# Designed miniproteins, single chains, continued (2): the designs that were tried, part 34

Each design is a single chain, and the fold is of that chain. pLDDT is the mean over its residues in the fold that is shown.

## One batch from the design tools (miniprotein)

Design m5223
Fold by ESMFold2-Fast:
Structure m5223 (fold): chain A 107 residues (1-107)
Amino acid sequence: MTVYVPPREMLVAGMGEADGAAAAKALEAVAALAQGDAERAAALIEEVFRAGHGDIALAALSGLAASLGLDPAEIARLAREDPRAAAEVLAAAAKAAGATVRYVTGG
């Protein structure tokens, strides 16, 4: 499958300051999810959706979902319906991925 990638200059020229601010909030939400703070992440996601930049929030959440071995499409769907539930699922998965379990088997 041949994917056409637009010139980098056109991509940069197409991004307004409002898109940059929304992207920063979406990345802050991803950082909150990685720390297990689902409530803060949900509030940031809801703010990005309310500002009309839900596509940016969905892209960030889908990227995190893929990195955690979750289905990005299911997380994107859940985030559209219930941003808080999506944040709770992602925060739980991030905590699980960061958990180091050492078992000492006593024989």
Scores: mean pLDDT 69

Design m5224
Fold by ESMFold2-Fast:
Structure m5224 (fold): chain A 79 residues (1-79)
Amino acid sequence: SILELVIETLERLLNYVKKNKDVEMLIKLLEEMIKWAKKHNLDEEIIELLKKALEYAKEGNVEKAIELFEKAIELLKKQ
């Protein structure tokens, strides 16, 4: 239930970021998600994808950051 709510919220916020090209929101969302993932001992693969997405977002490669974030969400759904 909590995991489903988190996934739904992430997909909604990511859709907002994609439509509005809000890089600052994307960075903030990735930072918060990495903290949440570490706190809840999510798979290291998910954490690594989120960290790599954050690096791309900070470099201004928003498209690659979103791609990796979406891959992390897909892995989260398979838990």
Scores: mean pLDDT 84

Design m5225
Fold by ESMFold2-Fast:
Structure m5225 (fold): chain A 70 residues (1-70)
Amino acid sequence: MSKEEILKKIKEIGQQAVKAWEEGKYEEALKLLEEGRKLVEELSKLDPEDAAILKGILDEYEKEIEKKKK
């Protein structure tokens, strides 16, 4: 998978996770973020700087979802 394909998929997964969270589907949103994290790990082998930025974004979304789950 190319770097551009990985970046596009991470962005799409992030958008889907936000929509699921807004709809109250917290478990679905967390599963989408987990899939995004696996793609970020693959990206880190090709571009560690971009991977670090995207990891930070996914971490923030996960924190917001976990706060709602509690």
Scores: mean pLDDT 78

Design m5226
Fold by ESMFold2-Fast:
Structure m5226 (fold): chain A 74 residues (1-74)
Amino acid sequence: SEAEEALAAGKAGDPAAVEPLIALLGHPDPRVRQAAALALGMIGDPRAVEPLRRALGDPDPDVRTAAAFALMMI
């Protein structure tokens, strides 16, 4: 699934995955948005800071929580 692929990219710490993961923060599936937020936190790239701040306003509470944790890692 896209969520599993996003988490795998986060675990790999690949900076080339940052921009694709930022795009996934806009995915219609909240599971994919949550995985993208966590993956961005795992990579720790400051390019994710502003997209993750916007994700703090996501309609899904699990996505908001993931964005908050991700921001604590960066």
Scores: mean pLDDT 85

Design m5227
Fold by ESMFold2-Fast:
Structure m5227 (fold): chain A 56 residues (1-56)
Amino acid sequence: ERERIAEELAREFGVSLEEARRAVEDAVAFLEGFGVEPTPERVRRVAETILRVNLR
């Protein structure tokens, strides 16, 4: 399901699929680092924040 989130985010933000995948991977690592279960909904929200902050 992480791949689907990456594809949707790539489309929404107009970034490459590679950039969206990195955001999803970073989101999972962030959630796991805080002891929070990386559910699809949480991963999407964190990945969106990462992309928004890192995009020009």
Scores: mean pLDDT 79

Design m5228
Fold by ESMFold2-Fast:
Structure m5228 (fold): chain A 57 residues (1-57)
Amino acid sequence: SPELELKLAEREVMLYGLDLGLPPEEIARLLDEVRAESRSVEEFVERGLAAAEELAA
């Protein structure tokens, strides 16, 4: 289901952010922003991972 696919994508981005040392509150904000801007689950993952890397740098 599209909802399940999005939840799995959110989990992937969240775990990556945590692995990079980002605080949970910052990850939650990132997920909200990327979700609003993304047109597909694939775009969500690509944007989310890139945003997490930028925030961790």
Scores: mean pLDDT 84

Design m5229
Fold by ESMFold2-Fast:
Structure m5229 (fold): chain A 88 residues (1-88)
Amino acid sequence: LKDFTLDSGFNAVDEDNNLALSVSGTLVHKGGKSTVTNITYSARTPEQQALADKLKALLEAMNGADAEELKKLLKEISKVIDEAIKNG
């Protein structure tokens, strides 16, 4: 991966479901290593809170990640978001 900075936010809402789970952070990839800062999230139910906690842990795991590890973590984040959208 080339160097980049990305303000990253995802909202686990589909057009039919209206389930709201919001997670955001700043991802910096520089010199072959990743860092994530300013992680915030909101959830209203225990189930959404559990998913938000999983997303936060995955974002924190991006700190020090190289290109391959970052790709793996992004796939795991996508899975958690898909679960949140299904709302159960």
Scores: mean pLDDT 66

Design m5230
Fold by ESMFold2-Fast:
Structure m5230 (fold): chain A 72 residues (1-72)
Amino acid sequence: MSLEDALRRAARALGLDPERLSATQALEALSTVVGRGNAELGLRAGGFDPDDAAQLVTARQVVDAYGRALGD
């Protein structure tokens, strides 16, 4: 299973739309897959601010941001 597929399944299990995630929702869904500490560090380093409630992203964008953060 890819990280994107795992994140989509996690989002759906939480009753969320994997194509329209707020920063907080993306953090919650990703935390169930990779753990909260890794999710917080990866998303913030990838430029995805969990305090920005207006930012809507897809599961693919979250995975891409997390992957870029881990590439450092």
Scores: mean pLDDT 75

Design m5231
Fold by ESMFold2-Fast:
Structure m5231 (fold): chain A 110 residues (1-110)
Amino acid sequence: SAETEALIERLKALVEELIEAIREAIKNKLSKEEFEAILDRHWGEIFAVLGEILARITDPAARAQLRALARKMADALEDLKANPTEENAEKFIKEFKKLTEEIIGIIRAE
């Protein structure tokens, strides 16, 4: 539906904004505190959109899968906060894109 595609596009846009913010933070060698604050702000926006998506899913199995993927996203963010190296940032970006595509697959299967 048009509403579903709008949520998917919003999720994609927020994920790309997070990725750009991470790359800029690493390039500019931001402090651990500043980097964590940026990650928390962007994750807050993504988590809110995931909540809106979850509210539209009625199938219990799909809801459980989306919650599990959102938890993996949160865990990946905590791992990056623990060791914010350029190598770990690129690993995070790859995994986060993969998790986003898996979430989109669940939404489109509804």
Scores: mean pLDDT 88

Design m5232
Fold by ESMFold2-Fast:
Structure m5232 (fold): chain A 59 residues (1-59)
Amino acid sequence: SEAEKLFEEGVRYAEQGDVERAAELFQKALDLMKKEGKLTDEDVQRAQAILAEAVARAA
């Protein structure tokens, strides 16, 4: 799905240390998942965990 593609792109940017772009892509993915009625707390937690790890590695 489009939401899955956006989430995967966010993961790639987070792995590269581009936290701002990763956050933007995750927000778009989560917003789309919410619109589709498929957003779970697990999806939100996963995005937050990936961003936190990327920030920790950049520090």
Scores: mean pLDDT 83

Design m5233
Fold by ESMFold2-Fast:
Structure m5233 (fold): chain A 55 residues (1-55)
Amino acid sequence: SRLEEAARLAHEAAPEASREQALAAARRAAAAHPGYDAEGVAGDAAALLAEAGLA
């Protein structure tokens, strides 16, 4: 959920941003939420960005 918000906000602020930029923003946002671990963040962020059409 927070990763989804981070990915959407990143792309909304910079709609021409690359998937890589959106993924980096999602990772940074997830790092501020101690409920997410690094490995889970990587897989989850990639899946969410792909579903949002950023694959």
Scores: mean pLDDT 57

Design m5234
Fold by ESMFold2-Fast:
Structure m5234 (fold): chain A 66 residues (1-66)
Amino acid sequence: DAKELAVKGAQAVSQGNVEGVREQAKKLEELGKTEAAKLLLEAAKALEEGNDEKALELAHEAVRTA
């Protein structure tokens, strides 16, 4: 379920777990959910830059897109 993977990605963002976000993005890409995967990868980058607010916003967009 693509939405479940995106939700797990958003949970990883909330925990500051960049690796977990990238793992869920990879699984979404394998399901052909390219836009949701891209949004989670952008969330991971925002999280690495210390922009937690933007990271969470992007993760929520990934959940809506999946």
Scores: mean pLDDT 85

Design m5235
Fold by ESMFold2-Fast:
Structure m5235 (fold): chain A 61 residues (1-61)
Amino acid sequence: EEREIVLRALPLLQAGKSTEEVAKELGISKEEFERIFTRVVGMTPEELRAQLAARGARVEV
C-alpha cells in the first residue's frame, strides 16, 4: 500500500502539484504522505519538488 501511494504521487508531483494537493487527492494527511514518501523514496516530496523546480530554473538561466 505505501508503494502504491508513492507510485500514484510521483506523476502528480511531476505535474507540479503541491504536497498538500497530492495528499488530498490520495485521501491522506500531508504529514502521513510525507512519512510514507520519505520511507519509500528516501527523500521528502518537498525535496523532490524543489529539485525539479531548481533544474528547470538552472537550465533556463
Scores: mean pLDDT 73

Design m5236
Fold by ESMFold2-Fast:
Order: C-alpha cells, then sequence, then structure tokens
Structure m5236 (fold): chain A 88 residues (1-88)
C-alpha cells in the first residue's frame, strides 16, 4: 500500500506539472513553485501522510520516497527551464 501511495502521489504531481506546462509561459511560475515546494515540503507531506506508521517504517519509507522525489524534482526543473527558453 505504501508503494501504491507513493506512485499515486508521483502521478498527481506529474499531472499537475503537465497541466502547468500546458498553460505555456503563464504556467512557468507554477512549475518553478512546484519544484521549489516539492524540494522543501515533499518529504514533510509524505511524513504527515505516514503518521499512522512506526518511526522506523516512516524513516525507511521516506528514504525510498526521497529517491523517487529527487528524480521528479529534477524533471520538473528541466521542464520549467525549457518553458523559460521558449518564453517570448
Amino acid sequence: SGEEEVLQYKKDLEDAAKSAAAKGPSGLSDLLKLADDFGKDGLDKARRDMSSLSDDDVTRGLDYTRGVMNGFKDWVKDLAYKLLAQAA
């Protein structure tokens, strides 16, 4: 179940990033904010969602989640920079 929750969270964030990108240059601010917030708040949000688990299980789950989220953050930043390059 924890793996399914992480994958769903990733999918929701990917969908949000794609929706922001679809707005063109007006979505650039949303993409940059998503990358910044994800880097700062993503692990804290995951920790809150796992509040019913033991501390050891939360720590292990957060380590796995951090790996998935680092890749996503880099992808979102790359997408945002490409939109910036295309802005008029």
Scores: mean pLDDT 66

Design m5237
Fold by ESMFold2-Fast:
Structure m5237 (fold): chain A 83 residues (1-83)
Amino acid sequence: MEQKLENAKKALDYVKKAIESLKEGNLPEAIDYARKALFYAAQVDEEVARLAKRFLDGVKESPEKALQAAEEMRKKIEELIKK
């Protein structure tokens, strides 16, 4: 459905913004974007939501783990978008 595709794209957009904020050293902003990504991911797929939660936890604990979770989430969403 169109809504799931739109939510998937929004989740990816917020992940990209969270990563950009992490690169700039702005942890509060990165956490806010990661929370928004999780909100939209939860509207798409259960597995995508789990990856978004791992990304949020990673943003708080380890930037390297956050980047790994973000990449896995991106690949999963791209697979869903390709139909």
Scores: mean pLDDT 80

Design m5238
Fold by ESMFold2-Fast:
Structure m5238 (fold): chain A 55 residues (1-55)
Amino acid sequence: SMVDEIIEEVKKLLDNGASLDDVIKFLEEKMKKLSPKEQEEVLERFGKILDERLK
């Protein structure tokens, strides 16, 4: 799904040392192409990734 592709790319960006600002800009651009439901799924999954990686 497009949500899965976006989340996979977010993980790759973070693994390559991208800043949170860069990842947020990437998400804002991609989310413009998503439905509100898909946007909610992306934000939920992104939040979980940040919680796991910043601890």
Scores: mean pLDDT 82

Design m5239
Fold by ESMFold2-Fast:
Structure m5239 (fold): chain A 96 residues (1-96)
Amino acid sequence: EFVEKAKEEIKARYERLKQRALEAGDIETLVRVDALYRKYLKQIEKNKDNKEKVEEIKTQALRDFDALESELDARVAAGEPTVFEIIFEAIDKIEK
């Protein structure tokens, strides 16, 4: 029960942040959020018999996702180009 609940909360947060990163075209955030999700799921599986440790891992995962979302929000608010936009701009300057 506690393992499944922790996984569901992490997955819900991951899906929401992934959707926002996709909408913003922020590929770096997509890669980072996917890596964090896989990391924390693996940690929960390793600690499945320890309710306190699973709760700690869940709390840390949610904090890391919150921090990543704040970075995404700051970049979107600042109008910063995505990695793809930076690459295309560099190509354009080389070409013409």
Scores: mean pLDDT 76

Design m5240
Fold by ESMFold2-Fast:
Structure m5240 (fold): chain A 112 residues (1-112)
Amino acid sequence: KKGEEIAESIRKVFEEAAAQTDDPRVREALLRIGDKFAEAAIESEKKYKGKVFTDEEIRRSRENLGLAFEHTLRAVEAARAGKEDEADKHIDEAYKYFKETHPDVIPRYYEE
């Protein structure tokens, strides 16, 4: 399934990023974000399956993807600084924006 393929791709990207950090707090944050994004990709495919999106809806989806990545970076920075509550807040915001992202605009680790 397309959502499952995107979910696997997301998990691999965040697992690789987590493997490159020496900070266990950053590693945990990256793995948590990866798991939430993978779940969101599966949910998004189910929610939007068979729907034809307008160009504006696709543009908004791309904006939401950008905001999800911005909050991902803020979560990593907060985790590195030992600000766990701030990191959790940014992880939740990243997940909210990612859930509103159309599956077709999500980058894939592997091309099909």
Scores: mean pLDDT 78

Design m5241
Fold by ESMFold2-Fast:
Structure m5241 (fold): chain A 57 residues (1-57)
Amino acid sequence: DVSLSYDDIVEALKKAVESGKVSEEAKETLKKDIEELLKQGLITEEQAKELKEILEK
């Protein structure tokens, strides 16, 4: 059941990064997932950039 909005994903990611729960390995995996979503047209280039910036914080 994919009822997650983009805003929910952004908030979850910010909290995970802020709490130190995201390892460097997990960040690399998430970056690949973001690139895949962009290639599939499921997110915009602006959304992909925002998600990557959160991970690079």
Scores: mean pLDDT 76

Design m5242
Fold by ESMFold2-Fast:
Structure m5242 (fold): chain A 59 residues (1-59)
Amino acid sequence: MHIEKAKELLKQGKPWEALVYASQALEEDPDNKEAQELMAEALRALGRPDSADKLLASL
């Protein structure tokens, strides 16, 4: 499952890979709150917290 993989990648310090998997989970279920939060966490880890806020606001 893409969400579970994204969580694992965040724990491993791989926010870019986590972002890709969280994005795919969101493509499959646009209303998936957990996928949205994982994307936001990955974006913050990449030093882009404003992008995370915009993403959550636009979904």
Scores: mean pLDDT 74

Design m5243
Fold by ESMFold2-Fast:
Structure m5243 (fold): chain A 107 residues (1-107)
Amino acid sequence: DLAALLEQVRQRLADSLEKSAESLAKDWKLPEVKELLLELAEAIRAGDYERAEELLRKLAELLREQVENSDLSPEEKENRLYAIDMMLEGGLRALELIRELERLARA
């Protein structure tokens, strides 16, 4: 059953985000990252892809602000901002792929 398998993939993705939330918040030194990742996990678990996309964009913006307000060199800031953009693009593509596959499984 493809629909059941896709639901399992969605649940496992949400579980992974929940397990990573604390370590990512500590790595970025931003407690708000944990809250956003937990909300993102909940949205993915519920199949609310529009909310998941919104939360992912909010996370990327929060990370960009942290980089821009840091004392890092201009080159290090550019590299980190690029990494954030790549993470956002990758995350949005992953959400759209899961959404499309679930739509096809219901057809």
Scores: mean pLDDT 84

Design m5244
Fold by ESMFold2-Fast:
Structure m5244 (fold): chain A 79 residues (1-79)
Amino acid sequence: MLSEEEKKELEKLFGLIDRDGDGTISVDEAVELVAKYLGKYGKLSDEEIEELKKEVDKDGDGTVDWEEFLEFVEKKKSE
């Protein structure tokens, strides 16, 4: 599980990407941020990227809110 310190750091990173302050980021931005957090930036296969996009975009609207982002990061960290 993510610690409170890790959640706070991710919240700051999410806020930096969410420049218009609507509380969401794009699916592409969410996947990129998770890849960087896991140290896999630029090393994911097309299959892995497609699976990450489907796992994070629970609403199917092409955007990711803070709760969806946290659940996604926690899930990937536990693998």
Scores: mean pLDDT 73

Design m5245
Fold by ESMFold2-Fast:
Structure m5245 (fold): chain A 55 residues (1-55)
Amino acid sequence: SMEEEARKLIEELKKNPSEEVLERGNRLGVRLVLEGDLALAEELKAAIQEVKKKL
């Protein structure tokens, strides 16, 4: 499911951040917003921003 995909991606972002993982996160975030899962989209967005601040 998208929820499991998002949770795995957030974990991957924390362990092994890369440009490819960030891009996948951005694409999934858009899909979550379009499907109406705003809470999970915000969690994913927060994880992406946290990683970007450390790069």
Scores: mean pLDDT 81

Design m5246
Fold by ESMFold2-Fast:
Structure m5246 (fold): chain A 76 residues (1-76)
Amino acid sequence: MAERSRELGREIAERILQSFLDELAKLTGVSREEILAVRTDEQVDELVKKAEENGVDERTLNLIRAVLRDLAARHA
């Protein structure tokens, strides 16, 4: 059975992503589906602005922006 290090890493990454999407949806006030539909820098900036309006600190806003840009760039 495939209990390889790569599979364990994938499961951990998936759990982290799910937790992050839940928290991001809460911080921005938008749905997970809307977050996953982000494709442009302008859409990233809109979500970051919503999080900022909800009182999220600058360090966390920078992390949110980085993750959203990564998701948009890697939609393939």
Scores: mean pLDDT 73

Design m5247
Fold by ESMFold2-Fast:
Structure m5247 (fold): chain A 56 residues (1-56)
Amino acid sequence: SDEEIFEEIKKALLELGYSEEEAEKRAKAVLSLGQLGIRLAGHDLKNEKLLEAAEK
């Protein structure tokens, strides 16, 4: 599950325009922060969906 969360966060960050290196670093930081990280991941995933809608 942690690996799945990591991949979802990384994917969301890449879609927000972060580089692969920055997305990986941020995803690892989010996981390391635990509770705070889960809240941040939720926010980023919402931004990803909004960005996809805007690109249409």
Scores: mean pLDDT 68

Design m5248
Fold by ESMFold2-Fast:
Structure m5248 (fold): chain A 68 residues (1-68)
Amino acid sequence: SIKEQLENAIKVLKEVAKNGSEEEVKELIENLKKFIEYLKELAKEDPSLEKEIKEAIKRIEEEIKKIE
């Protein structure tokens, strides 16, 4: 589910931010930006998920901002 993918992505981001190198953090942030683009495409395919996807994107962007 989107919620499970979101929670896993945030968990990995927090773990890498604490224990990873600067390069690993940058790579993960780029992967999260790709995940945001994937979620935007998913919202086009299933409009019923639009609200859930918008909340997920906002949450990822807030977590990235805390680390950058």
Scores: mean pLDDT 80

Design m5249
Fold by ESMFold2-Fast:
Structure m5249 (fold): chain A 69 residues (1-69)
Amino acid sequence: MDEAIRKVAEAVKGAPPEAQNWAARAAIYASEGDVEKAREYLEKAIKKGLPEEVAKKVEKVIEEIIKKV
């Protein structure tokens, strides 16, 4: 969902640019129903320096997208 992707972009705004990119891609894959890719890309975002509190927010948004199906 476009709204959820925007929420992820907003939440990661203060993180390193690489981490922001991976988190945004994770949300996109989640919206396409690709749970495995969404998880993989979120993991990459965390490795690239996404703060723990922000990672938890992003994970919740991704989980909400996935549960919509």
Scores: mean pLDDT 77

Design m5250
Fold by ESMFold2-Fast:
Structure m5250 (fold): chain A 86 residues (1-86)
Amino acid sequence: MPHVVLALVTTEPGAAEAALAAMEAAARAVPGVTAVSGYVLSDTRVAVVVEAEDEAAARAAEAAIRAAADATPGVTAVETAVEPAA
């Protein structure tokens, strides 16, 4: 069953673009990910939306996004949710 990952990430000013690029690249590398969309919401906030073929791929994408965020200087907070897609 298709699933969606939502990630809301808080960064220090100037880190948003690099954090977004790293998280998008990490999510796109996960088998079973079908789409990745990234959004700069402010100078300190970004969002990543991932569409995946099933829950296992969505959970792998969530883990990849969190790992990329943890590896990125200037990321201060990460909140993620995994939900079934209609």
Scores: mean pLDDT 86

Design m5251
Fold by ESMFold2-Fast:
Order: C-alpha cells, then sequence, then structure tokens
Structure m5251 (fold): chain A 79 residues (1-79)
C-alpha cells in the first residue's frame, strides 16, 4: 500500500538522520551533510507523491523543514 511505502521511506530517512548525527558527533561534517541531503531527497519524493494521503505529505513537509534547519546548523559548524 501507499502507507507501507511511506513507512519504508520514512525509515530510510530516519537511518540517514541517525548516520548524520553520528557523523556530527565525530566532526565529520561533510559525511553528515551527505546523509542529510539524502534524507531531504527522500522527503521531497514523499511530498511529491500524489498517491499518499495529504496528512502524510504534510508530515513529510514538516520533517523536511526540520532537517533543512539542521543542515544549516551543520553547514555553520563546518565553516
Amino acid sequence: SAEKRYEERMAEVDEHVRKAMEAVKEKKYDEALEHLEKALELLEELIRDPSLPEELREEARLRKEGLERLKKKVEEAKA
């Protein structure tokens, strides 16, 4: 179902965020940014998926906003 695809993609997003946070802890900011970019790409695919209920697409949009703020903080820490 569309909901199962959403759950699987969100699990991939969560894995990339976890890896990004571990990379930040090790001061590997480039690796952290690569993982955050992959998570953002997955969220953008979910946001654009017309087969998903609007409330799940909205959840993906809110998650994307949070990760974009996190990415900016990581970029600032690298600089």
Scores: mean pLDDT 88

Design m5254
Fold by ESMFold2-Fast:
Structure m5254 (fold): chain A 120 residues (1-120)
Amino acid sequence: TPSITESGGGTVAVGGSQTLTATWSGFDASSWSVEWLRQAPGQPPQGVASISGSGKIVGYNPAVAGRATISRDNAASTDYLNMSNLQASDTATYFAAPATGGGLTFYPSAVGEGTQLTVT
């Protein structure tokens, strides 16, 4: 069964940096885009960043553009979201989800439980 596991959250000071990691198993990572989503308490889910299966096409939400970098290592089945200059508004649970090419998302059972980032 395809699965994805997020890690790398925790408590970080305002102005700090953190790298979130998503690791995949049970599917060929190079055939899938990855989208990072976040959900803050009391708010709807928000897209954060996306990367194509080849790694050539990346996208960022304006709320994090210029301070987030997404990358992937298909041989390691791992995706990385690095966020710098963290703000209290970045406090959320972060999820990574496999998507079909071009950043199109379908709701797969492979979405993990996420990783909590708290910025104080």
Scores: mean pLDDT 77

Design m5255
Fold by ESMFold2-Fast:
Structure m5255 (fold): chain A 57 residues (1-57)
Amino acid sequence: PSTLLNQAIEASKRSLEEAKKMAEKALEEAEKRPWLRTFVRTTVDGILKEAEEREKK
């Protein structure tokens, strides 16, 4: 779900915790649309990994 993924990306620039919350909402939306699950999972993993690396810097 593009809107929730975009919100997760924006949140990851501010805080990792907000990024995780928005990512969970995106994964819940993906359960309604199984064909999107792989894409959403991969995108969420990328967002969270980048957010963690930003926290270290």
Scores: mean pLDDT 70

Design m5256
Fold by ESMFold2-Fast:
Structure m5256 (fold): chain A 60 residues (1-60)
Amino acid sequence: VKALVVAVKDYHASTDDELTIKKGDILEVLEIVDGEFVKAKLVSTGKEGLVPASVLEVKS
């Protein structure tokens, strides 16, 4: 099973490659892109994009 994470704050996409999320959203981590960003899938919508790792917290 893949790791699930929770958004700990709202984040609005600043580029087309980024994902807009709300605090409390559940995401599936797909890839670690670099030290600051991950590619994640929003579980509720299936939308994928880059989000800062700093706005996410691991929950199982």
Scores: mean pLDDT 78

Design m5257
Fold by ESMFold2-Fast:
Structure m5257 (fold): chain A 55 residues (1-55)
Amino acid sequence: KVDEKELEAEILEALGLMAYSLGDYELAIEQLEKALELYPSERFKELLEEAKEKL
């Protein structure tokens, strides 16, 4: 059974990845930080670090 906060975090991750693909790294970081706050995940941490390296 999937937690509601996990689903919300997955949506924020998708928005962050879309922002990243558009070159909006600041927006990508913001969305990924929100996702990580809702659902702590190593995957979200790694994506956040990658986005920060692009700035």
Scores: mean pLDDT 80

Design m5258
Fold by ESMFold2-Fast:
Formats: C-alpha cells, sequence, structure tokens
Structure m5258 (fold): chain A 64 residues (1-64)
C-alpha cells in the first residue's frame, strides 16, 4: 500500500501534477510516519506548490 502510494505520487510529480503528488505522499506518510522517503517526496512536492501558491508554504514548513 505505502509503496504503491509512493510510486503513484512519483508518477504524478514526473507529470508536474504536484497537487496529486503531495496528496499521495501525504497518505503514504499517514500510513507509515517513519518512511523518510515518503516524507522527503512530500516536502519536495509542497515546495514546488509553494512556488506558485504561497498558501502551501505553511504545509511545506510542517513537512520538512
Amino acid sequence: MVDELILEGSRAAREKDYETAARLFAEAVALDPSNLIARHFLAEALAELAKVDPSYRAEYERAK
């Protein structure tokens, strides 16, 4: 489950769909909070979103 969420999130990020990527990575982190890879990808997706919408900055600061 968690690995599938990471794979789907990575695919969304590759397509520059960072909103979908952040959602999928956030679900992976919720299922396995110790998964550093999922946390890192979530922070990266939120950082990309924060570049176009500053409202995502707070979520990015919490994720890192």
Scores: mean pLDDT 78

Design m5259
Fold by ESMFold2-Fast:
Structure m5259 (fold): chain A 73 residues (1-73)
Amino acid sequence: SEARELAERLREHLEGLLEKLKELSKTDPELAKELLEKAIKELEEAIADESLPEEVRRVAREALERLKKLLEE
């Protein structure tokens, strides 16, 4: 299904982003924070977009929780 494929692609992208942000936080914590805040905003916008499949919005909600937790550490 198209919705499932989009959700899988988003999940892969977000997993890669989390790993990159984790490594970046060791070398450039200010840039890592800026990128993390931008990613949070983009995920909040995706969650609010009712035109996106529910599977995609669910992946976005899960990732948002993880990114917010990383920002609060």
Scores: mean pLDDT 82

